# Ledger of designs, part 26: designed miniproteins, single chains, continued (3)

Each design is a single chain, and the fold is of that chain. pLDDT is the mean over its residues in the fold that is shown.

## One batch from the design tools (miniprotein)

Design m8878
Fold by ESMFold2-Fast:
Structure m8878 (fold): chain A 81 residues (1-81)
Amino acid sequence: SIEDLFNEMVKEHPEFFARHPKLKEEMANAIKNYEAGKLSPENMITFFENVLAIAESVMSPEEFAAFKKYIDKMIALIKSS
């Protein structure tokens, strides 16, 4: 599930989410709202693209590549529904 991928991503990137606690909260809320039908697939994809832009600006290329795999999997699940 999207929530399972999010939880694994948080576990694999603890320093990033410790430095961006509001982003962690916003992501959790966005996932909850999407699953409740309160957020469109298009808006959710745009939100994840914004998360990738933030991560790319602060992470090493290697760390960003690992992080992006989780976001890409979440976007793929949204597009397949």
Scores: mean pLDDT 85

Design m8879
Fold by ESMFold2-Fast:
Structure m8879 (fold): chain A 80 residues (1-80)
Amino acid sequence: MRDEAAENVRKALEFAAKAYEEQGRTDLAEKIRELMPEVAEAVRAAAPDEAVHFTGYDGVEFNITIDDALKFGPTTAPPP
């Protein structure tokens, strides 16, 4: 479960980075890819009811719980 939630988060971030790259925001895509493994590991290590906090590119903060990550499901493609 926790590794699945972490993988879902990682996949979502990867697709987000790809989407930003397509929009010409390569700097944001690079930042997302840099912190992706740290975010995934933090989610995997957290207790199911705990929120994981992490700071992304340029001070952007995210809060994710394992349950929330599982609810999102696997991300196969970003929106157009």
Scores: mean pLDDT 60

Design m8880
Fold by ESMFold2-Fast:
Structure m8880 (fold): chain A 92 residues (1-92)
Amino acid sequence: MSLEELLKELALEVAEFAESQGNFELAKEARRLAESNKPVEEKKLALIHMLLTVYFSSEEGRAFVERQLERLRKEDPELAEELEKELASAEA
């Protein structure tokens, strides 16, 4: 899977999760990100920010992000490392 396709899939999964939790604004932003023509690096940063928001929102959000992180370690280890660094920084 290309990084572009992976980011689109992750954004759509974030949208579905956010909507299930009643966070309709985050769901809307994630769907916009999936359809966006922005550079890959900008989409990656936006997605990391959305995942951080989900991680700190609830126990269910934490579990969701942990599942995505396990997937990313296999499909894109570099993106997984970037997300792990941001999570560690946010806990300080």
Scores: mean pLDDT 82

Design m8881
Fold by ESMFold2-Fast:
Structure m8881 (fold): chain A 113 residues (1-113)
Amino acid sequence: SKAQGELDKLKKEAYKIGYLSTITIQRALQRGDEAAAASVQQAAEEQIQELQERAAKINPENAEEDKAAILEAYQKGYEEGKKLVEELGADEALRKANQELAEEGVKQYEKDL
């Protein structure tokens, strides 16, 4: 349904926020930049709250379940980002994540041609 498609889009956004913010936070911490790490974490938390509020408005009867789904997508992104940093180190993890986002952007552009 259109409502399910909108929720799936918000879940994908939440996953990306968790994935990228976690990698960025770990990189900042490894460089001793605790202020940058705290700033990224706060921005990610604010963005997830906004996505949860948007999800709650799609179908008000399912508001709590849909907000939970956004948080679960964020947590999954967080876990995958953490694993990537553990496997590759933060600098290489960030490079790979940025490459994946650039490739997704190119694929979307090609579909719209």
Scores: mean pLDDT 85

Design m8882
Fold by ESMFold2-Fast:
Structure m8882 (fold): chain A 113 residues (1-113)
Amino acid sequence: DIDYRVEALMKNLENALRKNGESLSEKELEMIKLAVETALKLLGLEEEERKKLIEMTAKELAKILGLPVKELTDEQKIELEELFRKIAQAVAEENLDEVRKNLEKIEELIKKV
């Protein structure tokens, strides 16, 4: 169950933040949760379904950031897929520096769209 795995990963992230005396904004937590959920969903999908899911996730991320929704290029979709995967891995490893770094890259990419 993807929802259960996402919840477990987000609890691990919250525990890592508390342990290190760090915090993330509600918007940052929403974006990380969406990236983690999308990364897990992408593992079970074929190429066309993957592209559609990445586009939908990018639109939700743009809404969270208060940015206009635009269509992604195929290169931007590939880059976002890699960034979602890296965030999910960093959350699983409790690597807060990598979580922040890859979140900043997602924000930059969405702002360019």
Scores: mean pLDDT 86

Design m8883
Fold by ESMFold2-Fast:
Structure m8883 (fold): chain A 89 residues (1-89)
Amino acid sequence: MAEVPFEVTVTLVIDGEEVEVKLKANSRAEAEAELVRLMELAGVTPAGIAELRAWLAASAAADITGEMVKSMAVVIANAHRARVERAAA
């Protein structure tokens, strides 16, 4: 079985405060679960979560690296921050 051992920390903005969220995974299934957990914490819609799952499934034939997962976590965090800033305006 292929594994994706990685660790990444990303920052979410919750109630105007920066909160560090640490993701750890030793397998692709754990990586998917951690990204979904991050999206749920960020308040992403079920449709957005489905898009992430579709992307991960499409990328399963390619070597999913910790760098790719880190990039996705940053995108999720940035989207959450943009939503918070929009709500504050």
Scores: mean pLDDT 67

Design m8884
Fold by ESMFold2-Fast:
Parts: sequence; C-alpha cells; structure tokens
Structure m8884 (fold): chain A 97 residues (1-97)
Amino acid sequence: MEEMRKIAAKAEATVEDEFSAEVAESLLLAAAGAARAAKDYLGEGAAYEELARFYASQGRYDAAIEAYERALEAYRKGGASEERIKAVEEKLAEVKA
C-alpha cells in the first residue's frame, strides 16, 4: 500500500475531476464516524455541517437537511455555543427555502 501522503495528493487531484463529489462525501462521512467513535461531538457536528454544505451545493437538499439536523444534534451534545447552533439553524432554514 502507498504512503498516506501519496493518497492525499491523489485525493487533491480528484477534487478537479467528475469523481470529486464521491470522494468528498466519503471523506466527510468517515470524519463524522471517527469523531462519533471518539465521543468528539463537536468534531462530529463540524463534519456533518461540511457534509450538509456539500449536499446543498450538489442540489441534494433532502440529504443536506438530514446532515444539518445531525450536525445540530452533535453540537448540542458537545455543548457548542448558542452562536454556532444558531448559524447552523440559519443554514438549515436556507436549504429548506
């Protein structure tokens, strides 16, 4: 298996390709899962927030709504600030519009 740096460079190159969407989704889901396993609820929330923004940019509004709702749940469990929670709620409202 190749060194992790070579894999990261390959992933960066893929961002310019038609497959960049699948790679980004996979990496964000893996990040959310890893944070959850570590009981890092703030990290889990951040990963789902990024995933929701990604889905919204792809026009996948139902998936974006679910990801923002999961981000809010994780942020509340992790004790995120009301300011951060409000910012995510505002993004969720934009996606629902």
Scores: mean pLDDT 75

Design m8885
Fold by ESMFold2-Fast:
Structure m8885 (fold): chain A 72 residues (1-72)
Amino acid sequence: AELDPSDAAATGRAVTAALAAAGAPDAGMWENGAISYAAAGDVEHATRLLVAGGLSEEEARRAAEAMAKALG
């Protein structure tokens, strides 16, 4: 199914906020990987990848869940 603009915006804001909190607002490589895993429903893998990228576990889990919800 297509993402509606509201879901896409919410996901983008969640990812942007998490990256900003980690001090890496432009970190695209691991962010793109996490989005792909979340889109596939693998929230645990997406969360672990974001943590490896510098996010806290809480922020990473929130971002991964937001991505999975918006993309599912």
Scores: mean pLDDT 64

Design m8886
Fold by ESMFold2-Fast:
Structure m8886 (fold): chain A 94 residues (1-94)
Amino acid sequence: GMSKESKEILESIEEAGRALEAGRVDEAVEILKETLKKHGAEHLIEEVRAMSEEERRARGPEITRRAEEGDAEALLEYIAYTIVREEEARAAAA
């Protein structure tokens, strides 16, 4: 079965997803950032920001696959990608 850590991360992703569907983007991003902080993974945000578009495209499918398999590290990296995409989308719209 899935680990307790992976279950807790998935519950946070589901909560953030519900906030995002409701148009509460700031709340969704905050939930995701708190999840990374709780698991000592805030550094992943900076790592994703530093990635080239080519590196992000190459790595994205593998991270998604591993996250779907319940890999806690992949779930945290998926969260970091989501945060960076939402922040970049907001910056582009401003």
Scores: mean pLDDT 83

Design m8887
Fold by ESMFold2-Fast:
Structure m8887 (fold): chain A 66 residues (1-66)
Amino acid sequence: SMDARRAVEAAREGLKKGGGPSTAAAAGGEMKRTGSVSDEDARRAIDLGKAGDGEGAVEALEEAAR
């Protein structure tokens, strides 16, 4: 969806501007709350963000948004 794509772009931009991996985890949680991605895809991104893999979390959100 377009909203999911926008959230992914915002998360990637946040990481580039000094946001931590938690920025991507927060984006995944918001997308899950709004129903923009499946619970499974959102959980994968949140888990990666919590583990400190901000880039992996953003990639998981991008894959979910495709």
Scores: mean pLDDT 70

Design m8888
Fold by ESMFold2-Fast:
Structure m8888 (fold): chain A 82 residues (1-82)
Amino acid sequence: AKTTIVFVSEDGETETTEVEGTASQALEAVLEDEDPEEVKGNKIVIAGKGTVGGTELKEDDVGVIEFDEATNTVTVTLKKKP
């Protein structure tokens, strides 16, 4: 099965990539060596410096990762801290 990764940058640009495997495997690949700041249900929050889905985070950026096994979709959204 293939999983769709949807990456939404802080300026609203969307990039979509397909990877082989489950949504959980795609989530692991997106996180790589990053430690999540918060995990709640199917959401993982990464804040500060690092790289998510090939995009470098700034210190004021927050990465929110959601996975949906029913649609085999992993959504990565970058936001600025309020």
Scores: mean pLDDT 60

Design m8889
Fold by ESMFold2-Fast:
Structure m8889 (fold): chain A 99 residues (1-99)
Amino acid sequence: SLEEILEEAYEEAVKKYDLTEEQKENIRETLKSVLEEVQKFLEQGKPEEAVKYLENKIEILDIQIEEEENEEAKKMLEALKEALEKVLKALREKYNIPE
């Protein structure tokens, strides 16, 4: 399920980065919001649009990470990016969408 993909992505991200409880909660909330949008595309029979939505979100995060000067904020954004990349990879595999 998408909820299982989210939980696996979240767990991997929080294990890799030494995050505060507030940062962990912010990542979980963002992942939940992203999953809700992904689910809407999937319910409309548009898995390729769901993948494109995630790719665009990751691209925006890459720009934010490169411009971020605060180490703690950058760490949180990097953890969020890795979680979103894991969701993207799982979604591509589930729906047989190529890179």
Scores: mean pLDDT 83

Design m8890
Fold by ESMFold2-Fast:
Structure m8890 (fold): chain A 68 residues (1-68)
Amino acid sequence: SMAAVEAGVAALRAHGVPEELARRAAEGIVTLLNEGFSRDQIVALAEAQGVPREAAEAAVEAVEAALA
């Protein structure tokens, strides 16, 4: 959902991730959660794309809360 993407973007930006990377990462997190990937798998994939672990973990938590 758009709300879940925006929650992820806000969490990533709060951790210093640039807007464009934050949006792509948040969209990816929403897609992977909907496809049944675990938090640990999603965080690892975000790190591979240049997102810091702490930012990725915060973004997954924010997206999960928005999808609840």
Scores: mean pLDDT 86

Design m8891
Fold by ESMFold2-Fast:
Structure m8891 (fold): chain A 72 residues (1-72)
Amino acid sequence: SAQVEALLRQAEEAEAQALQLADEMYRLEAEMKRQGASPEEIRKKRLELAQQMGDLFARSALLRAQARQLAA
């Protein structure tokens, strides 16, 4: 159904955003290392971005669960 398709599209968009944050995380970690940031500062930044990615994956999982419920 169109509703199931819309939920799956939203889930895919959330997953794509999470992957973009992963790329940004690697780029930012590399930049911080070049600037002499401490391991503690890098770890804190990684945790912040990992939490944002986790929220996006949780949203995707919820949307996929809703799509499965409607398709059943």
Scores: mean pLDDT 87

Design m8892
Fold by ESMFold2-Fast:
Structure m8892 (fold): chain A 87 residues (1-87)
Amino acid sequence: MEEAIETLLEVAKKDPNFATALKVIVDMVEAGQLSDVQLQQLIEEMAEYIEKNKSSENAKKAAEILRELSKDPRKAAEVLKEVVKRL
């Protein structure tokens, strides 16, 4: 859990677009605007963005973490909230 948060946080600190996407998604979750299916789709899109735009080992690990989180949208929401809180 903590390692996942730290990995995503490192990528977000280096990529303002990724950080903004995380904040928007967390805001939408808090507002009740996202179904579990929609949250899963947005997380998969973030993973694809990282895979295509970043080549570092941390970026690969972040994409893998996002794909695992997409399988459990409620857990994903809590992890993404913690990442945004630490930004």
Scores: mean pLDDT 82

Design m8893
Fold by ESMFold2-Fast:
Structure m8893 (fold): chain A 71 residues (1-71)
Amino acid sequence: AEAKAKELEEQLNKKWADMKATGTALAKQAGDAYRENPEKGEEIEKQLSAVMAAGMKEMAKLQAERDKLRA
């Protein structure tokens, strides 16, 4: 149980780090694009929103499974 919980926690940490890096990069690109070309900024911002939404759902599932194994 503990080994699997640790595995899930490592997956959660990795996904969080990946999301943080990707989200930060996309947010910066969206901001820059909005100043140069608002249409490009909107496209990048939509991609950022989709990535964040998908990542939050995945992290919630992993955290729930980890918490169940630790209880």
Scores: mean pLDDT 79

Design m8894
Fold by ESMFold2-Fast:
Structure m8894 (fold): chain A 61 residues (1-61)
Amino acid sequence: MAEARRQGAIDAVRLAYEGKASLETLRRVLADLPPEAQDAVIRAVKEGNVDEAIRLVEEAI
C-alpha cells in the first residue's frame, strides 16, 4: 500500500514539473503529508529540482 501511495505522489510531482498539473493539484495529492513536507516538495518543484522533490516524497512516505 505504501508503495502505491509513494508512486502516486512521485507521478504528481512529474506532472506538475511538465506543466500538466497545477501546484494546487500537487498540494492536494500531498495533503496527507506533514505541512513541512508539502511545502518542501512544492518549493523543490518551483526551483526546478525534480530529483530533490522526489527524494523528499520518498522520505515522507
Scores: mean pLDDT 79

Design m8895
Fold by ESMFold2-Fast:
Structure m8895 (fold): chain A 100 residues (1-100)
Amino acid sequence: GAEAAAEGGRRAAEYAAEGAKKSKNPTEGTAAALVGIGADTGARLYAERGDDEGAARELELGARGLRGLAESSKDEAVKEGAERAAEAAREGAEAARAAA
């Protein structure tokens, strides 16, 4: 439920930030980190309200954004970080929906 959604968002933000720190492209790295922060913040805000469905939707939106960045990026660190972040967000969304 809410705890799993918050964990997924937090892990997504961490992986995106790690990719950004290792990136050679500050613009792409910053974009990935910001999407990760958005997923973490959105999931947490909905989870705090007991809205597991809202938290799941925020994580799904973040996962799509991160996957798009991973697919379009030519920076290996951004690609890897964004892919791991998208997967963490997707897993958090699934766990939130399963507990709803």
Scores: mean pLDDT 85

Design m8896
Fold by ESMFold2-Fast:
Structure m8896 (fold): chain A 93 residues (1-93)
Amino acid sequence: MSREELLLFKPKNVGDVYEVIVQDEKGNRYTITVEVVGKDGDDFLVKVLSITPPIPDEEIRALVGKTILWGELVYTLLVRGYTIVGVKLVKKA
């Protein structure tokens, strides 16, 4: 998946679980596991289930256990200096 395709990615179905692979500016990679819990307008509500390995960014770490819009998650990651390098469907609804 290209960088542009990753930035334009949207979850498809409520109940799907995705692994979002992010990379910091130093090349460290983190896997954020999210569950799609709802739809809100043209966006999706996702619950952040886990981040592995533990992420040093306090704002991103504080998202674990919270429900947010997919667009808000992507925006927060980008603003905090992380790039999305992969999205993987790990459980289908």
Scores: mean pLDDT 81

Design m8897
Fold by ESMFold2-Fast:
Structure m8897 (fold): chain A 89 residues (1-89)
Amino acid sequence: DPLARFEAALDAVLAVMRRAGHPDEVLERFRENARKFAEGIIAGKRDAETGKAGQETVDLLLSLPDTPEALAAISAFFQAGLDLVKEYS
């Protein structure tokens, strides 16, 4: 299930961010943007809101520390996102 894999990858990134000391407000915003992107893709939306949610998600991921754990979580999240886009294209 691509959505279940996306949610699992999202939770892994959130765990890395929490350990890196990101505040709950940032974690919640990341979760909301990532889910909004996934919902838009599943619904077949090509609107600016879905694109903005995806961009804000990527921008935050690129700000994470270059630890092996963070890089692994980011890579898994990008792959899950690509799998979701392929399934609903």
Scores: mean pLDDT 80

Design m8898
Fold by ESMFold2-Fast:
Structure m8898 (fold): chain A 88 residues (1-88)
Amino acid sequence: KNISELKKVKELLEKALEKLKKGDIQGAIKYLEKAIKIAEKGGSPEMKAVADLAREALKAAKKGDIQKAILLTRRAIGLIESSLKVAE
């Protein structure tokens, strides 16, 4: 349920992070957009915070600010990891 969706969003954000590090900006954008769609529908405060961080990462990536996109994507992943640790 909630844990399954958190893990899915984390996987998509990790794939986006790998694409950003490799300079594949279009690939990163696609994974960020997928992560945002799932997180926005999640409805929890944690999911909303993840969606907000991922949206800012997406904006940074689209503007070519790759370092900011990487930082925000890592923050979103860290928030999910903290949520998963509390959940189990």
Scores: mean pLDDT 84

Design m8899
Fold by ESMFold2-Fast:
Structure m8899 (fold): chain A 81 residues (1-81)
Amino acid sequence: MLSNEEMVQKLKGILEGKIKRLESQGYSKDEILEILDKDVEQILKELRETLQSLGVPQSEIDAFLAALEKEAEKIKEEFLK
C-alpha cells in the first residue's frame, strides 16, 4: 500500500501533469482552477469512502485527507503565483 507521503507526491504529480496538459490545450488559468477544484473534491470524497469502508480510524482518515488537501491548496497557490 502507498504511504501518506507517497500518496501526497503522487497527487502532486497528477495535478502538475494535468495543469501542463490543460495549458497546452489552450485552457485559461480560471478554467484550469475550476477543473482542478472539481477533481480534488472527487478524489478526497472517494478516498474518504474507501478508507471508511476498510475500517481505518477516523483520526487517521482526517489527518491523511487534510495532508492531501493542503498539498492541493499549495499546488493551486503556486500555479496562481
Scores: mean pLDDT 78

Design m8900
Fold by ESMFold2-Fast:
Structure m8900 (fold): chain A 74 residues (1-74)
Amino acid sequence: SEVQAELERLRAEVQELVAKLESLDPEEREKAIERIVELVERGVLLQVELNPEVLSLEEVEEKIEEERKKLEEM
């Protein structure tokens, strides 16, 4: 499906950004983290669209916050 293809694209972009975080300047790293968070949020919303009965809104928000915190702590 188009939604599944978009999820795969978002996942690939996140993995590429994460892989290069250690080689970036602090300012570039901050921008990359913001981009990763945006892509993760988009991906989570698309996954909820595919499986609305599996994830609650609260669980989605908690997962986004957890991922953001992990990236900031790296």
Scores: mean pLDDT 73

Design m8901
Fold by ESMFold2-Fast:
Structure m8901 (fold): chain A 84 residues (1-84)
Amino acid sequence: MEEKTREAIEKAEEYVRKAKTEDVDKYGPQALQYLSYAMSLARHNPQVAPETLEALRRLAEEFGELDPKLARAARAMADAVASL
C-alpha cells in the first residue's frame, strides 16, 4: 500500500510539473486523477509513512496554486491528509 501511494504521488508530481511548465489543460486532469488516487490509498493505509503524507500535502498545495478553481478543494485535500 505505501509503495503504491508513493508511486501515485510521483506520477501526480510529474503531471503537476508538466501542467505548470507545458499545458495545464492537457496535464491538469491527469495530475488531479493521480493525486485523488494517492489520497484514497493513504486513507485506506493506517501504516502510511509520515514523509509520504507530507509529500501528498505539499503536492495538494502545489496543485491548488496551479488551478485557482480547485485551490479550495486542494486545500481541503491537504487538511484531510493531515487528519490521517
Scores: mean pLDDT 70

Design m8902
Fold by ESMFold2-Fast:
Structure m8902 (fold): chain A 104 residues (1-104)
Amino acid sequence: PPSPELQRARELLDEANELAGKAFSYALQGDEEKMREYFKKLAETLREPAEEYRRAGVDDAARLFEQGAKLAEEVSGMSKEEALKKMPEIGRLLRQARAALDAA
C-alpha cells in the first residue's frame, strides 16, 4: 500500500493540476495578474512534496517536482503569450511526476 507521504504527494499533485488549469484559463482570458498568482501557487504546491521525496530517497519524483516548481516560478514572471507556450511543458512534467509516484 502507498505510504502516507505518497498519498499526500498524490493529493498535492491533483491540486497542482487544478492550479495549472486555472492559470492556463486566466492566460487565455488575458488576465495576466491572476495567471501569475496561480503559477506562484503552483510553484509553492510543487516545492513541498519535492523535499519529502528527497528524504524518502525517491529522487526521480523529487526531481520532477523541483523542475515543475522552477518552471512555474519562471512562468509567473512571463507575459501571457510566453506563458501559453510553456503550458504543454508544465502539463508533461505533472504527468511524469504522477507516473513516478505511481511507480514508487
Scores: mean pLDDT 80

Design m8903
Fold by ESMFold2-Fast:
Structure m8903 (fold): chain A 70 residues (1-70)
Amino acid sequence: MLSFAEHVEIIIEELLKKYEKMSEEAKKEAIEALPEFKERVLETAKRLNASEEEIEEIEKKLKELEKKMK
């Protein structure tokens, strides 16, 4: 069974692969939607009673995603 942090990593990898293939308009929409995506991921982690360590790992992965999409 994958941890939630591992699931988030897979989702981020898939999102980045899709992002690279997107049109400029779609990329702008994806960047604009990023704060909502981050909020949903962190809320889901809290609902699943993820550990503080797991939440920290997820936050680091989300920061890396944000940097790669800039």
Scores: mean pLDDT 80

Design m8904
Fold by ESMFold2-Fast:
Structure m8904 (fold): chain A 83 residues (1-83)
Amino acid sequence: SAAARLEELRERLRELGARLEAALEAGDYAAMKEALREIAEVYKEAVEILKEAGEISEEEAEEMKKRIERELAEGLARLEALA
């Protein structure tokens, strides 16, 4: 079911969040960027699941994915500015 697939993505986000925290503590900008990219991919997968389940429209899904990509680009740019 869509709910079961979303729960699997929630578990993956928890693991990615832990990796991001570890990278932050270590000052590992490369690992932070990698974790942020993977988090963005998980969010985009969640958007596709919601679209396939009929909970959001195709247009809403495309707008959500654009927002995710924009937020990722902004986050990566901020990390580059600090490095």
Scores: mean pLDDT 87

Design m8905
Fold by ESMFold2-Fast:
Structure m8905 (fold): chain A 92 residues (1-92)
Amino acid sequence: SPLQPMPRDVAVAVALQGPGSFVVREEDLETVIQEIRRAAEERGLRVAHVGSIKVGDVVVLHVVLVPPDAPLGPESERVLKELEERFLRELE
């Protein structure tokens, strides 16, 4: 379903599996980001990027996690941009 918000625990789990976009409720946004940061730190990962786009009552989150000594890869940024463009296309 287009823009169906994920439960907080599911959003955190999805973010930890790799770079991507996922939908959360605006009211859960800060909590989800804090939980992602905590889980990343516990795994020895760095939060390289967090972007957000508000669409009505939901937010599309973009998260990139990397090893602490790794630079942001342009491939990760390209994948996130492609996923964002796919989401925006489904909204049209």
Scores: mean pLDDT 69

Design m8906
Fold by ESMFold2-Fast:
Structure m8906 (fold): chain A 78 residues (1-78)
Amino acid sequence: NEREEIEAKIEELRKRAIELEEKYPENVSAQGRLSLFVEHMAIEANAKIAAGDLESARQVVASLEEFIDEVEKELQKE
């Protein structure tokens, strides 16, 4: 269902953030900001799910995925 899909995407994005921090420690891990940002966005998405607002939750997760995609793309240039 949509709730399970959103929760699965959040878990995927958490994993991607950790992998990027491990792969590029000088740029990401040393600041800890990517993982912190993902957790903050995950809390917001879960709050929307708890409120029954799956559309807003999906939008939050989609924005987070786009952000991680851009971070990964920029790190690959280094």
Scores: mean pLDDT 78

Design m8907
Fold by ESMFold2-Fast:
Structure m8907 (fold): chain A 94 residues (1-94)
Amino acid sequence: SETEELLKRLGERIREAEERLKKAEEEAKTVEDPEKVIKKAEAEYAIVLAEAYLEMTDALVEKSGEVTEEARRAREEARATIERAEAEIRELEA
């Protein structure tokens, strides 16, 4: 089903993001500003998780044809998480 294919793609993206976070944690041990590297990697990971959650919520809404209050709240929370993480990355890169 399309839902199973979506779950597989989202799972792969999350796994790749986890690997990037682990590599950043290892790189942080050898850099002059380890906290900056870790915070940026954590923010990038948070974006991937929030985007995956948003895509799953959107797929469920499309399948049901109904936007529930829970779905609206989930979308708002996911978007807020993305905006916050993107802002943190911008501040860290300034």
Scores: mean pLDDT 84

Design m8908
Fold by ESMFold2-Fast:
Structure m8908 (fold): chain A 85 residues (1-85)
Amino acid sequence: MKEKELLLNKGIGHVLRAIGAILEGDAEQAVRDSKAAAEYFLKAGEPEAAIRFLERVLSLVRTYLGDDEAVAELEKIIEEVKKKA
């Protein structure tokens, strides 16, 4: 289905942008892109993919930025995805 592929590609694109934001030191942008990625993966019917990628982004934020507020917001996004799975 073309729509599912488009949504998955958009979700992956936002995960890559979140990783880029982490490399820039921009925790707020990493959270925003992670939320967008979660929404696209949920629309694609792939909540498990959302959880896997978001947990990786969370790990990177903890390791490289140490931003407790961004960590808490990412954990909240992951919990909301798990509720919708």
Scores: mean pLDDT 85

Design m8909
Fold by ESMFold2-Fast:
Structure m8909 (fold): chain A 100 residues (1-100)
Amino acid sequence: SDEELLELVRQMGKDMLAMVDNGASLAEMQALLDRHLAQLSTVASPRVLAIARRGAERLLEAYREHRTAPQVERALRIGVLHLAISGEIFVELEKERRRR
């Protein structure tokens, strides 16, 4: 369901921010994002999954760029990007609901 999808996005955001706060490795972050995408693939449409895949790539790139930043700045930058991606997913879900 759409609610299950949104809850998965929210939970993975929490897990990701915990990893960012702890200064997790790029490999650990990629593994989390890959697990996130695998879970989303069971409930998401192809269009929503495509947005999530692009979002995961953007998150990993941002984490690579800002990994050496102070902890608070790193967390805010990654958190803001995650919120933007979550918004893109929400907008696509609303469009799909209106098409049904």
Scores: mean pLDDT 85

Design m8910
Fold by ESMFold2-Fast:
Order: C-alpha cells, then structure tokens, then sequence
Structure m8910 (fold): chain A 88 residues (1-88)
C-alpha cells in the first residue's frame, strides 16, 4: 500500500540518519539533508522517489568524505559485539 511505502521510506531515512549521527556526528550537512528529506516525504509523499534518490546521493557523499571514520566506528562497535558473543 501507499501508506506502507511511505512508512518504509521514512524508517529507512531515520535509520540512515541515526547510524550517521552515531558514527560521524561531524557530518552536520549530510545529517541536515537527511532530516530535510524525511520532512519532505512526510509533508508530500509524492516526492518519495525524488527524496529517496537524494538520500542515496547524501549517503554516497558521506561515505566518500567520512568513509574512513565511518568504517572505524562501525568496525569498533562490531568488534565489541563479537567479543560479547565469544565470551558467552
């Protein structure tokens, strides 16, 4: 349904924003752009396809600019999670 598509798009944008904020809080411009995309979809669902394309571009820019830091944060958290599993 249209409602389900909108809901999934908003959840995806929020998840992407959360991961980026937690891993690279200094990516302020990309975080603001993700927030604006979410707001645009919420206000006008007809823009969903256009805004989701922008989200993909924002995430590519974040990976290109902050990829090393983002990778370090992700791997550090995954190493901590893996240690917890190995100690169990």
Amino acid sequence: SEKEKIEMALEYIEAARRVLKESVPEAEEQLKELEKAGEAVAKDPSKMAEEMKKVDEILKEALEKYGEKLNEEIWQKEDEKLEQRNDE
Scores: mean pLDDT 74

Design m8911
Fold by ESMFold2-Fast:
Formats: C-alpha cells, structure tokens, sequence
Structure m8911 (fold): chain A 72 residues (1-72)
C-alpha cells in the first residue's frame, strides 16, 4: 500500500510536469486516494500538494486530506 501510494504520487508529479491531460491526472489522483487509508499518509499528500502547480489538483488533494482527517 505505501509503496503503491509513493509510486502513484511520483507518477502524478511526472505526468503533470510532462503536461499530461486532465483525465490522466484524475486517474492517478484516484489511485492515490484509493491508497490513502491512514492519517499517517497526510504528510505525503501535503508534500505532493506543494510539488503540483495546478490549482485544481491542489484543491483535490486538499479534499482527500480533509476526507482522511475526518474519517469520511
């Protein structure tokens, strides 16, 4: 799970830097969300948020963090 989460984060960063389309970025973000099962993963999500430049991706990452923190 952690290895898959880290791999998905790296894939999202690489895809955004390469100018991948929104559907690809959304698929990678869904994969990240599926692997975030603990508040201990929140620092990795915050690091990812700082590394992405898209406001839409930042907002989606913030939503995932809030979901994990609130147990929703």
Amino acid sequence: IEAELRAAIEQLRAAEAAGADESTLRALLRKIQANVISPSHIPLLRELRAQVTSPKLQARIDDIIATVELGR
Scores: mean pLDDT 77

